# Ledger of designs, part 89: designed miniproteins, single chains

Each design is a single chain, and the fold is of that chain. pLDDT is the mean over its residues in the fold that is shown.

## One batch from the design tools (miniprotein)

Design m3084
Fold by ESMFold2-Fast:
Structure m3084 (fold): chain A 63 residues (1-63)
Amino acid sequence: MFKPGDIARAVEDVPHIPGIILGLKKGDLVEVLKVYDNGFVLARNLATGEVGVVGESKLEKVE
């Protein structure tokens, strides 16, 4: 579904886990940096510049 360079939106709040999970608020925009085969992506929060891993199920692709 996702590929590097895609812009996605958080569909729900995601709690931050330092060094593991990217913290997001519902509606936050992220850039996908890498797609893993386990249902996770490495993403950057466009508002904060923070980078972390987030589940694909927490994101929807923006055109």
Scores: mean pLDDT 78

Design m3085
Fold by ESMFold2-Fast:
Structure m3085 (fold): chain A 85 residues (1-85)
Amino acid sequence: MEELIKKAKELLENSRKALDAGDVERAFQLAEETLKLAKQSGDKEAILEAARGVYELARRVAPVDPETAQRLIDLANEALQEALK
């Protein structure tokens, strides 16, 4: 479990860096993988942290690519539903 949480945090940071570089597609891919690993960990706090980070990415993406921003929001909402079980 610890390795999944650590990897999810690393991927989320890499997603932020990709977005800082203007690579929206790479940022999306890394955000999706972040949420996947957080969900696989089963750690509620890790899932909540990952979802929060992805919502932040969605807000930054929205003015450039609103469709990708909506997909990020949908993925984060799905992860939150997983955490609330």
Scores: mean pLDDT 84

Design m3086
Fold by ESMFold2-Fast:
Structure m3086 (fold): chain A 100 residues (1-100)
Amino acid sequence: EEKERLRAEAISRLRALANYFRGLAVQYKKEYEKDPSFKEKYEKAKRAVEHLTRAIELLESGGDPEEVIAHLEEARKYAKELGPLGDEIDRVLELVREAF
């Protein structure tokens, strides 16, 4: 079904985003250990990864679509403060809304 294709596409895009922000969190953690000014960036990257990972788990298990959307909106809030790839979460939100 078309909705299953959209869900698979959303999961694929979210996995790429989660991997990107996970790498960013590792980088900011190393920088934060030497420079306290990186603490906020590290915490935001960590929170974005947490919410993206939760959304992926829910999509894969057939969980509540409203809970998926809530986690993506939280991830977007943190990710947008860290650069332009936060805007890709908006595109995935549209895919998730179309898939359900």
Scores: mean pLDDT 84

Design m3087
Fold by ESMFold2-Fast:
Structure m3087 (fold): chain A 94 residues (1-94)
Amino acid sequence: SEKEEIVKGGLEANREILEELKRAGVDEREIEVLEETIKKAEELLKKGEYDEALKVLREGTAEVLRLAAERVLEERPEYAADAEAMLAKIDALE
């Protein structure tokens, strides 16, 4: 199923982001949001609820990216332009 493959790809991408966040030593909140998103999407995938799994992955990824961009704006002003561009892209996904 194409939808099943997309959900699996989204889970793989989110797991890679989670490992990068853990490696970077980022705030626990970003890690917690991503771990819960992965867990919920995996349960929906097991139930064959692909549309709901995709929605959970989309919403969870957007929240993690928003938190990361907000953190960069506060802690790393040298990356402010990149963080603002990321927030604008997240807003465009609505």
Scores: mean pLDDT 76

Design m3088
Fold by ESMFold2-Fast:
Structure m3088 (fold): chain A 65 residues (1-65)
Amino acid sequence: SAAAEKRAQGEKLLTQAWLAIENGDIEKAIELFSQAIQLFHEAQVSPDETREINRKSLEEAQKKK
């Protein structure tokens, strides 16, 4: 579904945003976070699901240390 595709794209953008933070590219990270939030809003992702996605994205970025 379109919602599932938008959710998946948002998850990828969150991971990229956390990696941009690690690289010191704060402007890029803000842009990516904003795009991810818009996609989650369009996909009607619940607050509980958004928290879980964000936690997993952070863990994925940290595991690549």
Scores: mean pLDDT 81

Design m3089
Fold by ESMFold2-Fast:
Structure m3089 (fold): chain A 65 residues (1-65)
Amino acid sequence: SHDALEELERLLVRLYLEGKVTPEQVSEIARLVLEGRLEEAKELVESLPLSEEDKQRLIDLIDSL
């Protein structure tokens, strides 16, 4: 949904500003989502050095698209 996509974008920006993800990682997640490659986007999120809470929130938002 549009609301889930907006929330995903906001969370990715927040994680970037907190130094938890790189611009390249944000760009790759966004590319996979825009291409409809949602399983690969979730696999990428799981591989990142993020807290379980941040990973789960990102995955839940991708699943809501």
Scores: mean pLDDT 86

Design m3090
Fold by ESMFold2-Fast:
Structure m3090 (fold): chain A 108 residues (1-108)
Amino acid sequence: MEEELIEKLREIKEELGAEAMGGGGSEIDGNEYRAVIGVFETKEKAEKFAKKVVELYEELGYTAVSEVIETEGKYVAIVGAGKGDEGRGAEFALELAREAVEAELAAR
């Protein structure tokens, strides 16, 4: 992620009180893929995080999609974003991030 993007993500995390936040990215054949994950104590906060992160990526020229899942009394907001592979890249990044979250939970 770009430095400015990371700073904006930290601001959103602090504003909404995320317990944890992570992210990653890749570039494949000129297509850019990004994922951001935030963990919250309430569904409302997770949904607000997802919305703000989607809006942030869309402002930067990405297509972005989000999902909120419930696990162990917590809410995980997952945002996938893509550039150069319109719509599909965002969904692909979201699916990979969700699989990573589920794998981490299963390994506990």
Scores: mean pLDDT 78

Design m3091
Fold by ESMFold2-Fast:
Structure m3091 (fold): chain A 70 residues (1-70)
Amino acid sequence: SELAKRTAAAIAELEKQSPAFREALQAVLNDEPISEETLEALLKEYPGLTRKQILERVKTAAEIVREAEA
């Protein structure tokens, strides 16, 4: 969908701004667990978010990327 493509573009910009987000997203896209080091880096970058919220956002971003590629 058009919305998925636009959201995927915004996600690509987030990857450029946050290496930790890029590493987490790539791990999920490769069906690999997100490393504890990457997750700790994301918690430091987004102190207003919980570990659960960070994991859900990364998983949602991965699904949007997959949908945009389909």
Scores: mean pLDDT 80

Design m3092
Fold by ESMFold2-Fast:
Structure m3092 (fold): chain A 69 residues (1-69)
Amino acid sequence: TPREKALEYAKEAGRHAGNGDPEKAAEYQRKSAEAMGFEGAGLASDEAVRYAKNQPTATAAARAAFEAS
C-alpha cells in the first residue's frame, strides 16, 4: 500500500542520512512524500517530508511516516 511504501522509503532516507549520504536521503524522503500524496489527494510532498524530518532518529522518522498515513 502507499502507507507501507511511505514507511519503507522514510526508513531508507533515515538510513542514508545516518551513513552520510544526504543526496540519497533526500531522494528517499521525496519518494516517501510522493507515496503519502498518492493516498491523500490534497497532500503536498513538503508536508509529508516535513513530518518525517521532524523526527529525531531514522526509526522515529519511519514510525512517523507510518502513523501519518
Scores: mean pLDDT 61

Design m3093
Fold by ESMFold2-Fast:
Structure m3093 (fold): chain A 114 residues (1-114)
Amino acid sequence: MLSPEEVIEEARYALEHIDELTPEEIVNLMKRIVDEMLRLIDEGKYEEAELLFRHLVALAGAAYDKYPDDPFFRRVLEVVNRALAEIAQETDPEKRREVMKKALEEIKKILDSY
């Protein structure tokens, strides 16, 4: 598995080169990001997970903009936007982690169906 730093760098590179990536390459990167975030949450590394979540939000938006007719990118974007809104309204750090984990598990199921 890639380190959090390697996944962040890969996500940043993908955002800069989104026009060169296939839908499958974007989906595979999103899967790696989700798996790494779930691992970080299980290890209690919540700040690193939240940082990586911001990159996932940016990547989902860019993917949807590039491939607006792809239903998987639309569904992923809907889940990340809902989670982001719920996290913004929640003051309890433990409940914020629960919202994030639930969203990641939902996104993983969407991506696994690609």
Scores: mean pLDDT 81

Design m3094
Fold by ESMFold2-Fast:
Structure m3094 (fold): chain A 110 residues (1-110)
Amino acid sequence: AGEEAIEALRKALEAVKAGDVEAAIEALNKAIEALEGVTDKEVCREIARLAVEVAREALKRAEDVAKAIGLLLRAIGELLDLEMTDDPARARACALAAVEAAREAVELMK
């Protein structure tokens, strides 16, 4: 589950760098599905960090730069909240919110 979510996020990052919005969205949706079974805080942290990288790459290609910046800041905030929690369910919720913010940022690409 955790390895599948991380692999899906790496595929999403490569798709964003290639400008392939459809492939990036498909990979991000796969990461969201795989995240349902994740209980490890370290895996949730890696997922959130990769989501921040996806949002940052999407920002470089976004038409609505202000909205893309807001989504990147949201993903960063969720990663920070994840580092501050000892609750595995809360860590998973933070990782999920970071991936959802990255997906919205990718949707802003041309």
Scores: mean pLDDT 87

Design m3095
Fold by ESMFold2-Fast:
Structure m3095 (fold): chain A 80 residues (1-80)
Amino acid sequence: MKLVEELIEELRKLSEELGVPEKGEELIEEFKRFAESLKDNPDFEELLKEKLKELKEYLKNYAAELKAVEELKKEVKKLK
């Protein structure tokens, strides 16, 4: 299933760019399970693309949250 492999690679690349590769691998595992559940579904490609979009948005939000926490830690460390 080349489409699934291409979409997984896209999600992995995004997780590396965002600095959250561990979370990216977790979401890739979820995506693989979702893809397997869609075997022989006629809407397979559309459903995979929709799921990838949801996971990408989640990953971006997670990375932004993690960055905000790290900035807060830096501020606290400067204070004492």
Scores: mean pLDDT 79

Design m3096
Fold by ESMFold2-Fast:
Structure m3096 (fold): chain A 56 residues (1-56)
Amino acid sequence: MKTDLYDTFLNKLKEANNTDIKEEVLSPITSRLPSDSPSVKEAEEQYNKAVEEFKS
């Protein structure tokens, strides 16, 4: 279900070598959807999982 977002975020973190890209990688989603949208919350959750994986 969320594999594509997770992989995309993980690759972005690896390319940037930086965890401070949350706003940049979520911007395409948050600009199209309200902040209360389930899709935005799912994207934030996938980003947090990618950050933890990147730190491991």
Scores: mean pLDDT 73

Design m3097
Fold by ESMFold2-Fast:
Structure m3097 (fold): chain A 80 residues (1-80)
Amino acid sequence: EPSPNEKLEEAIKELEELLKNIDKLSPEEAFEKAKEIVGKVQELLREHLDEIPQSLLERAQQVLDELAKAIDKKRAEEAA
């Protein structure tokens, strides 16, 4: 079975791919896809925080922050 680190790396890649394609998605579609991936990340952190390197945690947090900002921007553009 994949290690917690491998699962988190996979989730980070999914978040990065979503971020790259965010302009092709509606704000609602982007939010729902983000929710699913964030759920996976939260479960991994809850169960396996002690097994995950700080550098990988920092990468996950950075991508999540960038994705949240991108979704907020899309919502603002839709509201305008």
Scores: mean pLDDT 80

Design m3098
Fold by ESMFold2-Fast:
Structure m3098 (fold): chain A 100 residues (1-100)
Amino acid sequence: DVVSTLQTIRDMIMSGEQSDYSAAVQMYRDLRMDPQNSSVVDLLADEMTRYMTTFSRSQLQNKAAQMNGVSRSHVSYIDRTNGTTAVVFSIAITEVIRRM
């Protein structure tokens, strides 16, 4: 189930650990290799681009905290440890799951 896989990827990102983030990225690469997931992959890429071009780093951290039900300080930790791309990836996953 694509939704369950995306939830697992998001949970790994939200841990804030570098090893979990690396595993999440690999799991996403594996998900992309299945052509049945092409529409979901395109939606994720579109949401990533939309959020990265529309919102400041601080706004992205606030949105990730609200959308994932975690503290702003925890998202700040994720951003410092794994980068703003990890924060945006968590936002994009939540947006895509909401549309499925």
Scores: mean pLDDT 90

Design m3099
Fold by ESMFold2-Fast:
Structure m3099 (fold): chain A 90 residues (1-90)
Amino acid sequence: DAFKRLEEAEEEAKSSVDNLFSDAEALDKYIQDVIQKKTDLIGKAQALAGLATFFQKLVDQGIDKAIGSKELENAREYLEGLRKKYIKES
């Protein structure tokens, strides 16, 4: 279940940024790396924290004006929730 929710969150994040500029390519690469690792829950939580920070960077760069700040914040909040759950499960 945790793995499935992580993969779903990563696919949703990827889909949300598919049409964004150079930052979308970096985000996509990061999402693919997180999916491939499938190591321990701490490693996944750290990767999700990095992804959340990356979303915040996109918002700070004004990407929120292109695709909606609420959509990026919702994705970040969801991933942050998964991160907290993984840490507690560890």
Scores: mean pLDDT 57

Design m3100
Fold by ESMFold2-Fast:
Structure m3100 (fold): chain A 92 residues (1-92)
Amino acid sequence: GRDPSLDEELKRVEEETQKFRDLFLEIMATSDDPVGVIDELLQQKKEEIDKELEELKKQGRLNPAVIELYERKIKGLEEARAEVLAEARAAA
């Protein structure tokens, strides 16, 4: 069935989200403008996702599972940013 492949794609999304969380934490520790750098990276990634979704839509290949996967990816990145900023605030 498709369920195992979807689980593998969801695992990849979680791993990518974790890598971005780790990167955001490093930027918070080392950058003079961590919010600016994080926002630029997040914006670039969102633009890549938007372009891919638009292309799939034009090809008639958008389905609910694909939309859900991409929404989860965007949400994961947004939550990683929020968590890192909350942790920095709590540490101050």
Scores: mean pLDDT 77

Design m3101
Fold by ESMFold2-Fast:
Structure m3101 (fold): chain A 76 residues (1-76)
Amino acid sequence: GDAETQARAAERAAEAARRAEGGSEAAVSKYGDFLSAQLSGSERAKRAAEEAAEYALEVSDHPGTRTAAEKAREAA
């Protein structure tokens, strides 16, 4: 998929994770790595998107965060 679409999906998932967990720094850090990878090329972006989506699913007990993580994974 498009790296821009992947970045937006990961960013929204990170924001949902922050809301659900009251600002988990670990979740924000994972998604920050994904955004940084946008400047590094498509292979890095894909891997970062997959990691961000997997992490969001792992830390989320909120349905909205899970849905956002699934969108990030689909974008990868």
Scores: mean pLDDT 57

Design m3102
Fold by ESMFold2-Fast:
Structure m3102 (fold): chain A 83 residues (1-83)
Amino acid sequence: GGEEALEVAREALESAKNSKTLEQAIGAVIKAIGAQVQVALEGLGRMTKDGVEGVTEEGREAVELAEEAIRIAKKKLEELSAK
């Protein structure tokens, strides 16, 4: 649990760092949001199964990487949209 979301978050971060167009930067944001949604859904599933905290260590790392990807992509969007 969280490993798939972590992989998506890593891909989003790499995409954000390598984005050179508005479309690429937007794509990185979408991937990062997808990773965050996946962590939330996995967390809900775990809570309903065992009554325990649903977010794994991998899920927490995925959220952190996704937040970093969004931060980098936002900066790239600002730079690329400025004439």
Scores: mean pLDDT 76

Design m3103
Fold by ESMFold2-Fast:
Structure m3103 (fold): chain A 94 residues (1-94)
Amino acid sequence: MSEEEFRIEFAEGALRAVDGAIEYAKKGDTENAKIALDVALLFAGGSGDEESAKKVRELINKAYEALDAGNYDEAIKFLEEARKIVEETLEKLR
């Protein structure tokens, strides 16, 4: 597998994890949302350039803080912003 193929696989993993976190947050399922965010952080580090990866990690951390505060709408907003960056990274790698 090429480095580009690994980056695509990591970006797809991050996208799936963020989508899972959004769905759990919509249900008020904080525990499963946090597990999905931990998975998203793992994949985000391998999915793009350093600047994009840093922004995605910052947004996921903000979503985590919002979930801890019970601010599900704010958590979803940060996760949708992270999802957009991951989608843009994946589109460039396709």
Scores: mean pLDDT 79

Design m3104
Fold by ESMFold2-Fast:
Structure m3104 (fold): chain A 101 residues (1-101)
Amino acid sequence: MVELVVTIKGKSKSELPLLEKLKEEIKAVAKEHGGEIVDEIIEEHETSVIIRLVIRFPSEEQKEAFERAVRALVDKFFAANPDAQIGFSILDASSVKSFLD
């Protein structure tokens, strides 16, 4: 099994409703690709909010398919919400060592 962390960050707390909507859409795409939501972390700061999803996939192929699908989803989301102050990133959480690239 392989894990990745999807992070979405609102540059203001007023972005929270859009972050929640994007979070649910990302979770739906993960499930379509055989992903299991292992953890969901919400970090609220004075001027920002961060949501992290830890997602586990049964294979690298399903993880890569999800990454392609979620990037397309995020591109559509930003096109529909051009004034949104939201950052997005994906990080591989599988703890692979750099020499195994």
Scores: mean pLDDT 77

Design m3105
Fold by ESMFold2-Fast:
Structure m3105 (fold): chain A 61 residues (1-61)
Amino acid sequence: SPQVQQIQQAFDQALQQQVEQLRADARERGWSEEELQARIDELTAQIQRMKQVRIAEAEAQ
C-alpha cells in the first residue's frame, strides 16, 4: 500500500540521519569503533522494531 511505502521510506531516512549523527558524535567524543558499531546496531534494531509496528498498524486498517 502507499502508506506502507511511505512508512518504509520515512524510517529508512530517519535511520540514515541518526547514523550520520552518531558518527559525528563519535568523532567529537572519541568513541572507539566498537562503541560506535554497538550504538549503530542498537539504533538499527530499535528503528526496525518501530518500523514493523507502524507497518502492522497500517496493514490492519
Scores: mean pLDDT 85

Design m3106
Fold by ESMFold2-Fast:
Structure m3106 (fold): chain A 95 residues (1-95)
Amino acid sequence: MDQLKQKIAAKFGAADYLLEKAEKSTPAEGLALRAVAYELLADALEESGGDPELAQQYRDLAAQYRAQLLGVSPEEAERLIAEARAEAEAVMNEA
């Protein structure tokens, strides 16, 4: 379905955008952006029937970035993750 292909492409595009933004962000913001970006990459691979081992590696990487964020900014972690998810959703809605 063209709609499914567009949704998958939007997730890849949002992940790339978040990873680029992470390089220009604070360390804590960058960790949140990377965690969400790798979740989107894993979701896109699973939805496209891609490599399940690579999808799991991306989920593990997302979990590692979340763990690092909790170590650096435990009080702001939930807010930063929510903001990163909102940013990803905005980018996906424009794709």
Scores: mean pLDDT 84

Design m3107
Fold by ESMFold2-Fast:
Structure m3107 (fold): chain A 94 residues (1-94)
Amino acid sequence: TREELIARLQEAIRLLEQALRLVEQGKGEEAARLFAEAMRLVAETYERLGDSDSAAFFRTMAELALELADDPERLKELIRRELGALRSELQRLQ
């Protein structure tokens, strides 16, 4: 439902904000793990809504983040971009 999507997006945004703080502290592996968690949470929600294309996109983002665990600069850029995208999506739904 829309309410479930809003709640899951809010949870994912919170995880991404925490991941951004971790990468800024030099904890790239922890940041990548939290980013992957957030992306999988969003993917699972879109799957339940029947949006397989969005689900596949977010699963791909989770895998990309794990590949960037040793590249904190690029991981930070990825987290910022996805955080912005999810915030925009949340605004459209509210």
Scores: mean pLDDT 84

Design m3108
Fold by ESMFold2-Fast:
Structure m3108 (fold): chain A 113 residues (1-113)
Amino acid sequence: SELREKVRELLREAERLVVEARETVYEEADTSDPKVQELIELLTEAQRLVGEAAYLVHNNEPKEKILETLEKAIEKLKEALRLARELGLERTAKLLEEAIEKVKEAKELVEEL
């Protein structure tokens, strides 16, 4: 369906933004800092959850399972955003704000499936 393709596009864009956010952490942050390591772990989990949600959409899995996965992704992204802001990583924070917006839009469209 047209809605499913739009959801998949939004989730692919969100996944790209999370990957870019991780790259900016490696470029700008001290990876020996435990808080930076926590941020990298949160970003890795968020990327996995966004990818899982896209896979579930592609395979016509139950709407409830897709929504649960998207909600978990949003929670991990919000925690990563909080930590990025605390660490002063402005580029990372901006990319995460955009990723959260894309995942939230995807969630709203999934609720209409």
Scores: mean pLDDT 91

Design m3109
Fold by ESMFold2-Fast:
Structure m3109 (fold): chain A 66 residues (1-66)
Amino acid sequence: AAPEVPPAKGFGNIPKPKDEADWYEYQAKVLDDQARAAERAGMPDMARGARENSEHYRKLAEEYKK
């Protein structure tokens, strides 16, 4: 059987059905913060991955807002 992905605790705190654009923007901010933390920790590859993920969610939020 395909593995079920449990709902993330953080997602339960954000009202997804009210505003999807806000949800994507929040996710992008979280990932951006993680990228900065990884860069400070001397993990540039991890920081780059998180930054790309953040940019992807930011783009989704911007497209959805249009």
Scores: mean pLDDT 70

Design m3110
Fold by ESMFold2-Fast:
Structure m3110 (fold): chain A 90 residues (1-90)
Amino acid sequence: ASIAFYKIYNDEDLSDVKDRDIGIILTALAFSGIPEAKEIGLKYLPEEYVEITPENAHIVIPLVGGLRSLSKEEREKLFNKIKAYLESRK
């Protein structure tokens, strides 16, 4: 998850990022104040990838905290990068 977040944040190639890691980041973005991130996740990814689960909570919860420390504009920038990547896979 942390490597996937770093790649998205720094405009690196996302072709090797796992869909499950993308789902974790979208879930964290939704809980940080970007509810549209869950809608995009459900449109392009399996539902289980965009939910908080016992298995991923230890990653998602700290990531929500980290995202909330960023400006809303930075969170929206990250969301738009992920959205554009998922839409490009059409």
Scores: mean pLDDT 76

Design m3111
Fold by ESMFold2-Fast:
Parts: structure tokens; sequence; C-alpha cells
Structure m3111 (fold): chain A 70 residues (1-70)
């Protein structure tokens, strides 16, 4: 969900890695458990959430995707 991604990205950029992990534990505890505080995994997840935001902005509607396929 892009709104969830935006919230997590904002926390990472304004409050840092530690705050990002704590917020992730609240929203998605299963993913937080799996990455286990590894800085490389946290950074990769942050980038993944940024890409979700960009993808929503580029193709925000199913109508736009249908026109691209047709």
Amino acid sequence: NAEKARELVNVYETEGEEAFLEKLREIDPETAERIGGNPSRIASLYVAYKLIIVAEEVAPTEEDREKARA
C-alpha cells in the first residue's frame, strides 16, 4: 500500500533507521522480524518502499494501464 510506504519512507528520512524499524514493527511485525535490524536489509526495504511510491505516481489508475496494454 503506497500510503503505508510513504509513512515508512518519511520516518526513515526524518528520524533514521532505528525509528524506521520501530514503525515497521507496528505496521508489519512479520517483515520487521525477518530483517532483524540488519542495516543492509533495512536500506533495501526503504528503497523498495520508495519504488512503490514512484510506481503509484507513474501509473496511478487501471485505466492508464489498460491503455498501455491495448
Scores: mean pLDDT 73

Design m3112
Fold by ESMFold2-Fast:
Structure m3112 (fold): chain A 122 residues (1-122)
Amino acid sequence: MPSILVVDDDPEFREKLTKMLEELGYRVVGQASSGREALELLSTEGVDVLLVDVDMPEMSGLELIRAIKERYPNAVIIIIDGDPSLFPRALEAGADAALLKPTSAEEIKEAIEKALEKYRKS
């Protein structure tokens, strides 16, 4: 079962997303409200999948994606954001998938499972 980190500066959406993931049977190992907090949690927790908002204070989601992929190239990064214009840049920076807010539990599960398949060995 993958370990998931939720990164979003919106506390209401972050809590809702965490609850949805737990109801789907995923293990949420942490929540971060900033890119810096996400990087700190990555250094202490075993994280397989990150769900990341691009529109965050201090460090943009794009800077966070690059920092994660440089240090943890096998980490799965899925962007969940309200602005689809940022999706091409996020994918170019190394994100594995992008989802538009609002998103369903079904869309999140499909994106996680599909992205994880890239790292499975036959």
Scores: mean pLDDT 80

Design m3113
Fold by ESMFold2-Fast:
Structure m3113 (fold): chain A 97 residues (1-97)
Amino acid sequence: SMAEKKKLLEAEIYLGLARISLAVGMPDLAIELAKKAVELAPEDERIQKEAAEIIELARLMKKALEEGKITEKELFKLAMSKSFEELREELEKLLKE
């Protein structure tokens, strides 16, 4: 239906905003936006998978901040300069130290 297509488009927009939030080092916002995408498209396996990946990376960012392994300013610079895969690898290295 048109209403279902609209919800799917809205879910894609929220998923895109969640990725932008990760890229600028804003993990709490990324989690909220990714969860909203899943709420709008609860049966879409791709949106659910991509949202889960965003939430997982955002949780690694939060853990690194909470454990004092990185500052908000350093996280912003790192997130802006690296791909999500490179960012994940750097955060995992920081959390092992």
Scores: mean pLDDT 87

Design m3114
Fold by ESMFold2-Fast:
Structure m3114 (fold): chain A 83 residues (1-83)
Amino acid sequence: MEKVEEKIEKLKNSTTPEEFEKYFQEVMYEIRSIKDKEEQIKSYEKMKKGIEEVKEKHKDNKEMVEVGEGGLRLIEKELEQLK
């Protein structure tokens, strides 16, 4: 629902590793609260796309790229367990 998309937008606008981790945790919390498996999978895929946008936007910032890659690994693990 709209709450997940709002949190993903905040994640996409992160400018520091600390902001990224804060909003990453908030999005993960909202997605884990989704009871429908297919909607949860779609929300994780939207979050993954948002993180890839953060990595591209901050590609010259090593710390931002590294926290983004860490987030993607966690999401891929969650998606594999749901599939």
Scores: mean pLDDT 83

Design m3115
Fold by ESMFold2-Fast:
Structure m3115 (fold): chain A 62 residues (1-62)
Amino acid sequence: GLRERIRRAPPEERQELRERLSVPAAEVATKVSKENPDLSSEERGLLAAPAAREALQEGLRR
């Protein structure tokens, strides 16, 4: 999983990876929340999850 890939990185690189992975995911979550304010937090999470996972995978490859 993503956590395992982060753990395999050197300590210095591990912090950079966490930063790069968290920013895209947070941006997707914020966008979904803004677009769907009438939904519950759980429902917004379900909508954001596929896009957030894709952003995290792209961050790992970049």
Scores: mean pLDDT 66

Design m3116
Fold by ESMFold2-Fast:
Structure m3116 (fold): chain A 85 residues (1-85)
Amino acid sequence: PLSIEEAIELVEKTLAEVRSEKDDDKAVEIAIRGLEEVERNAGGDAKDLALALREVLLLNKEELTREDVIYGLELLIEELRKLQE
């Protein structure tokens, strides 16, 4: 499985792709895809945190803005960083 550092790297890459998008729907799709990759390849708490954010994004897909998605991914990165300490 991915290390916590590798999971953070994937989320940061996903965040950069989201920031490069102008369309809210495309931003949500990019985030969901990136979180699915973390969920498939990570274990333990990193997998659970990625799953939790992905569920929130899926439930609110039609209402979320690009800024909402950025905020969610930034919070996930901070939570993953806490797992390293």
Scores: mean pLDDT 86

